# Designed miniproteins, single chains, continued (5), part 106

Each design is a single chain, and the fold is of that chain. pLDDT is the mean over its residues in the fold that is shown.

## One batch from the design tools (miniprotein)

Design m19680
Fold by ESMFold2-Fast:
Structure m19680 (fold): chain A 89 residues (1-89)
Amino acid sequence: MKEVVVKLHVPTKEVPDEVIRDSASFAIRQAFERMKGDVVRIEIEKDNEKQILTLSKEGIQIENTVVREEVDKIILAEAEKWLKDEMLK
């Protein structure tokens, strides 16, 4: 089983929600498609706060809810959308 770690830095005050979504989508697709990861661990960091999302065939697992809810919702929604799209193909 191959685990791929994706690190996302999100300065929410300076970056539009659309850019956060596009960055998350791109990173998730690269991890699964090009790096052939079986498990993708997304580490979201803002200042000294960190949240981890783990994506696999078993679904999405969330560790440490220290990141602000608005950023979390955007990245989680994009991860769920990608997982659903991949399962339908």
Scores: mean pLDDT 63

Design m19681
Fold by ESMFold2-Fast:
Structure m19681 (fold): chain A 110 residues (1-110)
Amino acid sequence: PLSPEQKELIQQVLEHFRSMSPSEQVEALERLRQWLLEHQASESLIQLAEGVQNRILTLLGVKSMEEAKKTEWTEEQKEEFLNAFGSLLLELAYELSDEQLRELAELILG
């Protein structure tokens, strides 16, 4: 079970992510994936983040995240990305320490 503080932090990150352009949302996922690698996160968490990337590439019909940033997104595609990102953040919150979750949130919020 997540603390009230962790739930509030996730909600703030998701609301900020929803306000971002598609290009900024793609960059946020790329920064999150880089953070996981730099902090030697479990292979399971790295694979979850890769799964979100692969889902987005399939959803847009593109072959790279760079191409995804240049693509015009529908509202339905934006909602699917938001839902996938939210699911990833929730899983990360269950496996990361409070300090790591806060650091990751600061990375996304700027």
Scores: mean pLDDT 84

Design m19682
Fold by ESMFold2-Fast:
Structure m19682 (fold): chain A 81 residues (1-81)
Amino acid sequence: SSFDELAALAEEIIAAEPNAGRRAQLRALLDEVRARVDAGEAIPEELFERFARLVVHAALTLRREDVLARFVALGKEILAS
């Protein structure tokens, strides 16, 4: 699914994140978003925005423009569904 691909990209960023606190925060947000998707619930806009903002910031810091481009495209697809 589009979400599984987005989650895999987020996992790559989490694995590459050098700061333990930021890794933990990203992990917690990804787990919360995944729990909502697995429950068939709508993802709260505030939760998704907070998750996406941190992933985008981490990807930019890590210079992973490849991950950033695909993550943004998938995020737009998921929110449009």
Scores: mean pLDDT 84

Design m19683
Fold by ESMFold2-Fast:
Order: C-alpha cells, then structure tokens, then sequence
Structure m19683 (fold): chain A 94 residues (1-94)
C-alpha cells in the first residue's frame, strides 16, 4: 500500500504519461514538421513515457528509502521538464 507521498508521485508520473501521449498525437498530426523532426520528438516522448512508467513500477513493487524517494521525485521532475520542452517546440512550429 502506497504512502500519501508515494501516491502523489504516482499521480505526477501518470500525468506526465497522459501529457506525453497528447503531445505524441500533436507531433504525428503536424504537417509542418519534417519526418526527421517527428522521429526525434516521438523518440523523446517515448523515453519520457518509459521513465514515468519505471517510477510507477518501482513505487508499486517496493518501499523506497527517503533518499530513493527524493531521487524518484527528481526523475519525475526531469520527465516533466522534457514534456514542457517538447510542448514549447511544437508551439513554435505552429
């Protein structure tokens, strides 16, 4: 059973996955992006989804120490930053 702090981190990771999936659809439908730009952006989003899923899986399989929980929060923060970076790049391409 997850602590409230672990539940909050799972919710953040799930939100990252949802945003990344929305951005994947935006990349695929954008007629102004080259195939190379689409491939690069989609690869980045796939990496973000994989990172967020890894955090959720870790939190669901074992109890983390305070140090490990801080590392997991940093990891989710990096994924959140990557999502914002891709969104900003798409907004500039539109």
Amino acid sequence: MLSPEEQALVARAEAVIARAEELRARVEKNPHLSEEEKQRLLAGLDAVIARARAVIDTLRTRTLSPAELRAARTYVGVAEGEVRRVEAELDRAE
Scores: mean pLDDT 83

Design m19684
Fold by ESMFold2-Fast:
Structure m19684 (fold): chain A 61 residues (1-61)
Amino acid sequence: SPLLSEEELEEMIERAVEVAGDDAERLRLLMQIVVQEAKEHASEELARKVEERMREIEREA
């Protein structure tokens, strides 16, 4: 099966942030979905990058 690219994962993250708006709890839930998607359908290295990105976003929220 084709793996998700870094660009596709970044688009998913951007969409999650946009959909969540000011709702920190919704952001956490949506980011967990993106992390799980990366773990299932992307390389291990990209999954780690998505987890790091999630931590950065949560720190700023």
Scores: mean pLDDT 79

Design m19685
Fold by ESMFold2-Fast:
Structure m19685 (fold): chain A 88 residues (1-88)
Amino acid sequence: MGLLEDSFTLVVPAGAETPLHTDGDEILSGIVSEGTLSLEALRDGEWVLVAEFRPLEGFSTAPLLGQPHRLRAGDKTLRAFVTRERRV
């Protein structure tokens, strides 16, 4: 299938989360520049921490494609340089 990519700076306020993703056609990948990124998945009706990323660490949501997931900020505002890939 076709692929559309865009790049942006993701900013998530301290203690906030991104909207839930379940569409199976979008992948976020990037590098954390500030704060802590928690990648969480919904399993057995509960949000579970899958991975945690700190400044200068690279992340990807690809392993959770098609699974309900979200990105959460820790005690500091999360900033990350992100590439978004969408199937078209």
Scores: mean pLDDT 76

Design m19686
Fold by ESMFold2-Fast:
Structure m19686 (fold): chain A 84 residues (1-84)
Amino acid sequence: SLPPGSKEELELMIKYAEDESLPLGIRRSAIRGLAFEALRQKRKDLYGVAREAFLATMQEDIPEEELRRLAKELAEGVKKWLEE
């Protein structure tokens, strides 16, 4: 397993969250992982979208448009953080 919050782990989560060819469960888990890391690392700029991601992904079924939006917003935020 990759170290928690490592650049390599975050890059893998971003890849899985953005890959629309992957099963819903994998994409959802990646989105939740990115949201969790945003909160754990105290990235206040991402708190709003992280909260939305947790609430949306706690449900068994999530609309594709919502999943895509959350993936994009979290991935863009985390990519910006990784470039700091």
Scores: mean pLDDT 81

Design m19687
Fold by ESMFold2-Fast:
Structure m19687 (fold): chain A 79 residues (1-79)
Amino acid sequence: SKEEIIAALEARRAAYIARHPEHAAELEQVFAILTEGIERDDPEAAARRVAALLATVEDPEARRLMEELAVYGLTLWQS
């Protein structure tokens, strides 16, 4: 269900932020894009928005964590 996917995403986001609080803002941006996409049933638009956001991120660690969260969420959603 959408609720289960969002809950799994929230747990993964919380775990990443706990280990990397310096990247909380960027992780929250990815989470917001993914949850909006899930609610609108538009994974393609969500994926494009995440890709566009990642292109603006200069910190390689922040970019990697954001990408990992996005891949996790999109994989759960499209499964």
Scores: mean pLDDT 85

Design m19688
Fold by ESMFold2-Fast:
Structure m19688 (fold): chain A 55 residues (1-55)
Amino acid sequence: SADEEELLALVRELAAAHPEELDEALMVGMARQFLAEGEDPRAMLAAVRRFAARA
């Protein structure tokens, strides 16, 4: 879905901004795991955006 694609793109972007601290494959894997467990991609995207705005 578009929300899932946007979420994964944002996660990759954040990992690329902090490569010494974050592993892109691990971060994407975690996001995909949450999606597989039934988390709402729109809610996850909103939460990640709120976190990024504060950080």
Scores: mean pLDDT 76

Design m19689
Fold by ESMFold2-Fast:
Structure m19689 (fold): chain A 78 residues (1-78)
Amino acid sequence: NAVDSFVYFSKLGAIKLAQKAFEALSSEEEKQEAIQLVEKELKVEISDEHRERLLSGDVSVILDLQVEDGIKLIKSVV
């Protein structure tokens, strides 16, 4: 499912795949659920600004949330 795919790819830092999964979410409720699950899975607090960016389709904000954690992620697929 798209929510689980978004969380999975966000955790991996695979931003293009995460964005594609996020675009597959059909409702605002699913998008908010996916954002909440990413927040929980990455153990970060998502600010209102980052949440608005995610809802507008800017999935790259996920990398910003983890930059200080020292987590070794693929920043993006090119």
Scores: mean pLDDT 68

Design m19690
Fold by ESMFold2-Fast:
Structure m19690 (fold): chain A 61 residues (1-61)
Amino acid sequence: SMKDEAEKIAKEILELAKKDPRFSESAIESLEKFLKGQIENADDPRNVSFLRQLLAHLKKS
C-alpha cells in the first residue's frame, strides 16, 4: 500500500541520515520543508495522503 511504501522510504532516509550526524539534521529539515511545500501545491488526494504519511514518519524520528 502507499502507506507501507511511505514507511519504507522514510525508514531508509532515516537510516541513511543516522550514518552521518553532520548532515542528518539539515538534510531532514530541508526534506520536511520540501514535503510541506509539495503538500500545499498538490491537489490529488492520493498524492497528499502519501506525502503526509511520509512527513509523519520522518517527524516520528
Scores: mean pLDDT 73

Design m19691
Fold by ESMFold2-Fast:
Structure m19691 (fold): chain A 56 residues (1-56)
Amino acid sequence: MILVFSGDPETVARYREILAAGEEELERNKDKPEAELQKIKEQTAQKLADLAREEE
């Protein structure tokens, strides 16, 4: 999914927070099976999609 924001600062900040939280989760779980990493990626993608939907 390609996420495009017209980008007020609040939405951009929330987007960055979601990405940073997702990256932190991946780093903490880097030694876990790929299935668990995939789940974390999917959760991050869902949060970003929800944010994009709210922005509309």
Scores: mean pLDDT 73

Design m19692
Fold by ESMFold2-Fast:
Structure m19692 (fold): chain A 100 residues (1-100)
Amino acid sequence: GRASAAEIAALEAQLAASADASDLEKGKLYFQLGRAYLSAGDFDKAEEYFKKAVELTKGLDDKLQADALFYLSFIYHLRGELEKAEKYHKEGVKLLQSLI
């Protein structure tokens, strides 16, 4: 969409400027890039960035990690990869259920 292209450019510029940022800060940027690419219909880039968000938020932000896993599930569902979609969805649910 029209707003997504400008948002993607701004987020990519922010990521390039954030080489020394924390894993959590980079994970948040990757999550935002995943959502922006998903909104733009670029499922391959969305998958790439949500996977990076999962990796960098692991053990740091369980809710953000779970949200990224749910978006990965959604992307795999859109591709007809139903077994992968179900796996990522269950991982996200378990992560949220483990929160005290």
Scores: mean pLDDT 86

Design m19693
Fold by ESMFold2-Fast:
Structure m19693 (fold): chain A 118 residues (1-118)
Amino acid sequence: SSLTASEADIAAAVEAVTAALDHRTTLPEEVREAALEAIRELIRAGAPESGIGVIVAAATVGADVEAIRALLEALLAGHSDAEAFEVAAAASTDPAAREGLRLSAAAIRRVEAARAAL
């Protein structure tokens, strides 16, 4: 209910996301920690809750640490989900991760176009 989340509220949210990530998939520890740090920063910054889902989705499609960091910065700068995935893809050092992120951005843009047509 406060405009600023407490450190205890941030810790509880990160613990819940950790449980969800560990239930869905096994991530490399470096990527898992980068994703959790990105989520903490989004919550501290008062960013939209959709940003948490974007970080989780990027990690699950194989984003590397560089992609997760670029994704966080794009979301903090107010980019859309599709734009943030495109920025993350450009920052990725792994060709497979880059392709997965590009496909995710394209899928989001198609969903946005379909919703606009309704």
Scores: mean pLDDT 79

Design m19694
Fold by ESMFold2-Fast:
Structure m19694 (fold): chain A 86 residues (1-86)
Amino acid sequence: MSKEELRAIAEAELARAPELLAELAASTDVARQVGLLLRLVAAVLYAEASGDKELEKKALEALAEAAELIGLPKVAEKYKKKAEEL
């Protein structure tokens, strides 16, 4: 895939981040929570591969919020710091 295609995929996934985070906050199903979290991880990986630092930062911030919602505050802090360093 080209960097432009990777950026477009990351942008599309991040456009759905508010919806994914709302579903994650409402869900108690571990399998569903893992699936939603993996979508946000994929958004981070696509943004990183695209070389778009602002997009990667937004993806990491969304992933940090998701980690907080599922009760992983140490993981959330790690991703938030990575976003701040971009």
Scores: mean pLDDT 81

Design m19695
Fold by ESMFold2-Fast:
Structure m19695 (fold): chain A 77 residues (1-77)
Amino acid sequence: ADYAKALEYLEKAIEAAKNGDSEAAIRYAKEAARAAAPLSDEEKALLQKAVTAAQNGDSEAAVKYLEAFRKLVEERA
């Protein structure tokens, strides 16, 4: 796993989500997941919730789930 790269992509995903850029948020979140792989079941669930929130235009929920996902990745780094 490349945790430095995962955290960099997560920062970009969170910023994109805050700006309402759902496509960029989803793209960066998926890149972060690839860098952090293998993911736990909890990390997979948070990623799915973040992607779904972003697809629905729910920026607040997307940011919340991405920040929770980042915290779990940081704990493994």
Scores: mean pLDDT 85

Design m19696
Fold by ESMFold2-Fast:
Structure m19696 (fold): chain A 68 residues (1-68)
Amino acid sequence: DKEEKQKRIEELAKLNNVDPSVYTDEQLEVIQYVAEKLREIGEEIDEELRERLRKEGYSEEEIERRLK
């Protein structure tokens, strides 16, 4: 869906405080793709770290402090 893709590109531009008009469509697509992949990887790593800490016997409060 091109509309969803366009919205995500605009959101990424806002988060990085950049003007999307200075980028080509191809560059914006690459920026979006990389940002989505980094977000996915970050979420997976965070969840794996949370699971590991729970298995080690840490409380939810301690896990939240360590992952800040």
Scores: mean pLDDT 69

Design m19697
Fold by ESMFold2-Fast:
Structure m19697 (fold): chain A 73 residues (1-73)
Amino acid sequence: MTEEEIRREQARKDIDKAYQEIVELIKNNGDKDEIESKINLLREAAEQLREHFPEVAEYVEKKIDEIEKLYKK
């Protein structure tokens, strides 16, 4: 496994973890400011990943869309 492959897999795991944390906060009626802060961190991560790992960036954007649909309810 190359360093690039390791970084890509680590990025996906980090995104999945962040996604789950945000979903749990929403389900538990957590602090809206904390939820928005975590969503903004995902948006920043997507922008950073877009240059070298566009497929991971698209994955992050899809996860953000899923969160926004849950959050607006």
Scores: mean pLDDT 79

Design m19698
Fold by ESMFold2-Fast:
Structure m19698 (fold): chain A 134 residues (1-134)
Amino acid sequence: SKEEYVDELVALLERLHELLKKQNPSLSDEQIRRLTVEIAELVATLVTGEFLTDNINVRSTVRFFQNITGEKLPAGKAAETAFLNYLKKELNLSDEAIEVIKQIRDLFEKIVEEGGVDLLKEVYQAALERFEAR
């Protein structure tokens, strides 16, 4: 259900935030929250070919990735793997963080299969509101 997807996505965002905070103790909570949200939105765009928000950093990162790889969206599995490797290197992500990011991807694919991109947008907005309200 939509409610179960919101709960699952909030839990994954919280877990990713916790891992990023442990790796980057010098970054503020606001910076870690922003990074967590931007990573989730990047993954959603790779899966769907659509932007969940008007976040300029997400749009710029996707366009940079497309320019260096020649890939079109939604991305194929090889291009997605290359992008995750790029994020791991640029953001110094742990293997644990990459596994959570893959779980976010799998959840987004499941939501889109059941209710399309419109359901994903509704679930994402509800999850983002709960994640940011704490």
Scores: mean pLDDT 83

Design m19699
Fold by ESMFold2-Fast:
Structure m19699 (fold): chain A 75 residues (1-75)
Amino acid sequence: SSEERDRAILLASLGILRAALYVQIKLEKNPEKKQELQELLQEVDELFAKFDEMSLEEMRKQLNEIMERYNKLDK
């Protein structure tokens, strides 16, 4: 189904974000930023755990909120 394909694409996007956060945590020298990156990674892991329980719209909303926080941190 189209929803099944959209969910697969969203899951792939979450996987990419998870990988990016993992790499950034390893490279980050500022302990405050490192802690915030670790908190974002935990939220991504929680989103993975709830993936089958959430609507596609709610998943996109949560991912966008995490992405906005990540982008602000990358300044």
Scores: mean pLDDT 84

Design m19700
Fold by ESMFold2-Fast:
Structure m19700 (fold): chain A 65 residues (1-65)
Amino acid sequence: SLQEQALALAEMLGRMLGREIELDPAAPASEQVRAIIEATRDLLSPSMRAELEELAARYEAQEAA
């Protein structure tokens, strides 16, 4: 599911950046990705942040379908 993908992304980015990212598993996947961006905003380059924001928008579109 998109939620499973978002949780896996949080685990991967948390390990890569050395930051613990806590997500609400009941939240929509798009909100999960936005929470990841918020938790890591001080560590992300502008280009990486833009890619994650596009991912959140794509998840939001899929959730609305």
Scores: mean pLDDT 80

Design m19701
Fold by ESMFold2-Fast:
Structure m19701 (fold): chain A 70 residues (1-70)
Amino acid sequence: AVDALLEELRRLGLSEETLEQVRYTVETFGASPEELGRMVAVVRQARLGRAARAFAAGTSLPAVPLADLP
């Protein structure tokens, strides 16, 4: 469940440091599988779209306004 979603983020090219921060955040804040799915969808769209360069520059998940997602 949660681990599978983190592996999707790894496949999208996120750094190991970023993945560890995501895991820590999920443990601390108790993010739901649905919230993690939205996070993966945002990263996937950014990678495939115009925003891919932002992630390629080493942008971590905290740099994405995930808290603003519905």
Scores: mean pLDDT 61

Design m19702
Fold by ESMFold2-Fast:
Formats: sequence, C-alpha cells, structure tokens
Structure m19702 (fold): chain A 82 residues (1-82)
Amino acid sequence: VLEEIQRALREKKEIDYEVKSAEAFYGAAEATNPELAKEYKKLYDQVKAEGDRRKAEIDRRLTEALNKYLEDVIKQIEELLK
C-alpha cells in the first residue's frame, strides 16, 4: 500500500510539473508574442485536460487499493474480537 501511494504521488507530481511548464510557456508568450500565446494556450489546455484524466485514473486505482486495505483491516479486527 505505501509503495503504491508513493508511486501515485510521484506520478501526480510529474503531471503537475508538465501542466506548470505548459502554463509558464503560455505566460511567457503572452508577455512577448501575443500570436504565439494563442498556440501555447491551446497546448496548455490540452496538457491540463490530459493531466486531469491521468490523475483521475491514478486516483481510481489508489482508491480501490485503499478500500481493499481497509476491508482487510476491518476483517482482521472482527476476527480478533471473536
């Protein structure tokens, strides 16, 4: 469970870095080249949308793993209380 959580957090940080990088390029383009800014905004929107989808899949897998772990813990406690 811990290793799965650590992997999920690392993957989310990588996604956040990609989104922030795209945002930074868009911001820089707005300051220097308004025409180029339109292209970087499109790229930023795409990277953000893809990142959101990837994070949702990571969250789904992590939630399933955590729910299974919780169920196993509850069963162990119930057995000990017999």
Scores: mean pLDDT 82

Design m19703
Fold by ESMFold2-Fast:
Structure m19703 (fold): chain A 55 residues (1-55)
Amino acid sequence: SAEASEAGRAAVEAGRAGDWAAAERHAQKLGDIAGPAAGLVARHSARLAAEGRDG
């Protein structure tokens, strides 16, 4: 859904900005919408983005 895509994108952008509280909230929201695996992927992507390794 658009909401799930927005939550995933927001988690990555928060991670890139170093805002881990926001990244975790967005990843949790994605997990609630799309399931726990999606939330875990979003958390991992946020960490990679924070390291400058976002693909």
Scores: mean pLDDT 80

Design m19704
Fold by ESMFold2-Fast:
Structure m19704 (fold): chain A 55 residues (1-55)
Amino acid sequence: GPEPTDEQTAENAEIVREANRIIERLEKEHPDMSDLEILTRASEEVARRWRERRA
C-alpha cells in the first residue's frame, strides 16, 4: 500500500492531538453547540494554526 513519509505521519499525529484538545476546549466553553458545529470550528482552528506554524 502507499506509505506516508515520516514527516506526513508526524504531522498527522500532531494535527489529531491538537484537534482533540481544541474539541475538548470548545465543548467546555460552548456546551450548547452541536457536535457538527464544534467539529467544524475545531477543523478550521487546526488548519489555521497549522498554516501559522509553517509560516
Scores: mean pLDDT 76

Design m19705
Fold by ESMFold2-Fast:
Structure m19705 (fold): chain A 98 residues (1-98)
Amino acid sequence: MERIERLAAETRALFDEIAARLERQIAELAKTDPARAEELRRQLAEARADLDALLAELVRERDLESLEALRRAAEAQVELLRLAEENPEEIERLIAEA
């Protein structure tokens, strides 16, 4: 497999993990605010479509730097979501202080 195709696949897998974690949080939100949960699911679906288009363009243009940057951003988002799941109180505190 060419490096650029591998990076695109890895980046897609990371964003799939982000989407799965967000979907679990949206499912919890649906218990108290089903209308907001549905809006967030729609936004998530749109974001996934935009990502697919972007990844296809970067692979076609062989833009290795942008693809590597996107993969690093996805890795950082997975870590932030994991931290939010483990320490939701700390995340809320940091947001309130910002």
Scores: mean pLDDT 76

Design m19706
Fold by ESMFold2-Fast:
Formats: C-alpha cells, sequence, structure tokens
Structure m19706 (fold): chain A 61 residues (1-61)
C-alpha cells in the first residue's frame, strides 16, 4: 500500500493506492474546482511516493 498527503488551501488531502485503485480523502470540504485539483495532486503524490520506494528498494537490492 502507498499513501501520500498533500495540502491544498490548508486542507490535508490523502491519496491511498491499493492494487491499481487510488482513493482520495479530504480532511475538510473543498469547492468542486479545488477538489478536482487536489485529487489530481494527491494521485500524482502517490505515484511519486511509489516510484521513490521502488528506487530505494532497487538501491538496497
Amino acid sequence: MVEATVEVNGVKVTGRKVGDKITVTFSEPLSAEQEKMATQMAKLAVLLEELKRLAELLALS
């Protein structure tokens, strides 16, 4: 499982990846436009965290 948190307008947005599915949760309500942006940022952060972990594991192997 990979999890990453980003901040949009002081609101914490957490993305979690299980298998091939990414779910996004918000600590506070956001406008529709901010929610769309925050969702994309959280998904990108999860993918970057997964890539970082893979790179670190390869370096240790």
Scores: mean pLDDT 79

Design m19707
Fold by ESMFold2-Fast:
Structure m19707 (fold): chain A 62 residues (1-62)
Amino acid sequence: GSVNKPPQQIAAGKALEEFIKDQKLSVPGPILEKVPDILEANNYDVEKSKEELLKLIEEYKS
């Protein structure tokens, strides 16, 4: 699909949700609430959003 379409942002969100489910990640509530902000901050780049999410989870548990 073309870049900058609303479906791209929806797809990125779904991909991140699927990643959480597939990895059976125990995401803390405060981090889970930041998922939309993480996606927006990374311009809906799924790979970068996954890395940021994992980093925040690790830092929260440390």
Scores: mean pLDDT 76

Design m19708
Fold by ESMFold2-Fast:
Structure m19708 (fold): chain A 87 residues (1-87)
Amino acid sequence: KLSAEEAKEKIAEILEEAVRAAVRAGMDLATVLGHVSRVDMSASAEELARAALETLEALRAIANPEFAAVLDKQIEEIERILEEYRK
């Protein structure tokens, strides 16, 4: 099981990879950064996981197919982290 600090680090890595994937997929970087910048990185691990999930789902709604495939995997990873805090 991930510690709170390990979970926050992994969530930050997932969000950074979402930005890199968006660039590779040809997404508008300003739009993607606008969504990611709304995530409060100082929040608790559970709150950060919920905010990250909402952000990735919002990005998926506007994603092209290449970016959507990456986001689907990242959403699954965040959901697994969040489930650890529900039990």
Scores: mean pLDDT 82

Design m19709
Fold by ESMFold2-Fast:
Structure m19709 (fold): chain A 102 residues (1-102)
Amino acid sequence: MELLKEFVKKLVELVKDREKLPELLDDLFNLFDFDGDGKLSAEELKEMLESLGLKPTDEEVEEIIKLGDKDGDGKLDREEFFSLMFSEEMQKLIEEELKKLE
């Protein structure tokens, strides 16, 4: 949970605009989907988080995968990834972080 919150906070600090956040997430997903299979592996997700200056452990990355991975294949598809990023808890965090930038 905390790593997801830090990730969302970093995205808000970069984009500073609620309307641009989904586009940035789509761009990041496409950039780190190295296999082009439409899914993020734990390794690809870890590289994405590290690119934003975060220092995730392998265990924290696997916990994020487990939270979104509904089919148990050990990967996050685009819909699962967006569902994690735009959950009610994350939407509240996004709104609070955007308020701090005003």
Scores: mean pLDDT 77

Design m19710
Fold by ESMFold2-Fast:
Structure m19710 (fold): chain A 78 residues (1-78)
Amino acid sequence: SDRAKMEEILAEFEEGVRAIRDEALAAATPEALEAALREMQRLYAEAVERLDELPAELQSEAIARMGEILAREMAALR
């Protein structure tokens, strides 16, 4: 279903963002932090591209939820 595809994209996005966060925190350098922020934005763009096939309502829901994930994980790097 379209909702199942959305949930899969969101789960993969959250897992990817958390992996990037964990690597940046382990490295503990300003350079690693900046690289992590860029990589998180790249994952966001890729996830949005995957959502293009879904109905607009599900795209809006997914974008809101991805924004919450990004805000939380990026805050952990500050």
Scores: mean pLDDT 87

Design m19711
Fold by ESMFold2-Fast:
Structure m19711 (fold): chain A 65 residues (1-65)
Amino acid sequence: MADLDELKEKLAEALKNNDLSTALSILDEIIRHFGLEAAKEAFEENKDLASEEVAKKLEEYLKQR
């Protein structure tokens, strides 16, 4: 099981690569273990690394939770 900091690093890497599927999986893992607010904070910290399109898709996903 990854620590929150490790998950944030993996999220940043997925966002840099515009890997929507991996970013979604990591956000789901953060939600399951640390809660929705932790996932939102991790996304806000790293969203600038992704393209606008990928960031928008992830934002909509978090909005539905």
Scores: mean pLDDT 81

Design m19712
Fold by ESMFold2-Fast:
Structure m19712 (fold): chain A 98 residues (1-98)
Amino acid sequence: MSLPEEVEKKLEPAVEKILKELEPKVKEAKELLYVKKKPEEAKEILEEIAEEALKKLLPLLKELLSKEEFEEILKEAKEVFSHNKRITEIIEEYLEEI
């Protein structure tokens, strides 16, 4: 999904802040995967990163996007994270509020 340029510009500072806050966890996941060779533990941390990022990004997207554009992003995210019950439950709650 490509975001409208104006929405992308408004999200950029928030995305940069979220990425900076998540950087220690991303580094830990990379060390588990590439140095310690524990891909299962790395996957768990990556899933936690995805959950935290979505929780922070979804309220901003809801405010900046139209109802139709936001619903489309929620549907795509639900498909991408279909195996993660916590993420799909968060997405379902937003879809029900639309």
Scores: mean pLDDT 77

Design m19713
Fold by ESMFold2-Fast:
Structure m19713 (fold): chain A 88 residues (1-88)
Amino acid sequence: MTDEDYLARALEELRALGVAEELLEAIRAAPSREEAVAQALLGAMEAQRELIRATSTPEEVELYERVLEALRAGVEKGLATIKEIIAK
């Protein structure tokens, strides 16, 4: 598959998982594949947040929000590391 075909299929899979259209647009507009993957991962986590809020206790929601923040920080650090490796 071409890179464009791969991205198009990945976006359809994410749409099926309930990722918001604004996040799908951010993935399409991403300046690199690494940024696109990071946005996709965060978008999937955000989609689950609404279900957690609707069905969970306030304590469970707080735990999920903390986990999401930790994952976001990890993704950002991962992107910085990938960009550093590519620059070498």
Scores: mean pLDDT 66

Design m19714
Fold by ESMFold2-Fast:
Structure m19714 (fold): chain A 80 residues (1-80)
Amino acid sequence: PPPLTPEQAAALVEAAHRILWLRAQNPEASDEEIRERVTAWLRRTLGDRFSPEEIERIVRTALALVRARDWDGLLALARA
């Protein structure tokens, strides 16, 4: 996959934080439910800055990193 732009990387870190927050607030929610809520939130907050395809890619990448507990990957993006 192509590398993320700095703006996409920042949005990915925000998405990861929202995923973690939603999981903490809704421990019974399915992965699909969390994905849908995060995607809707990003479309509302960043829909003017990113295409729907870019938002989908950001959400998928953030979910994969959170699922893998790849905190080093997330920290590297946050520091870029």
Scores: mean pLDDT 77

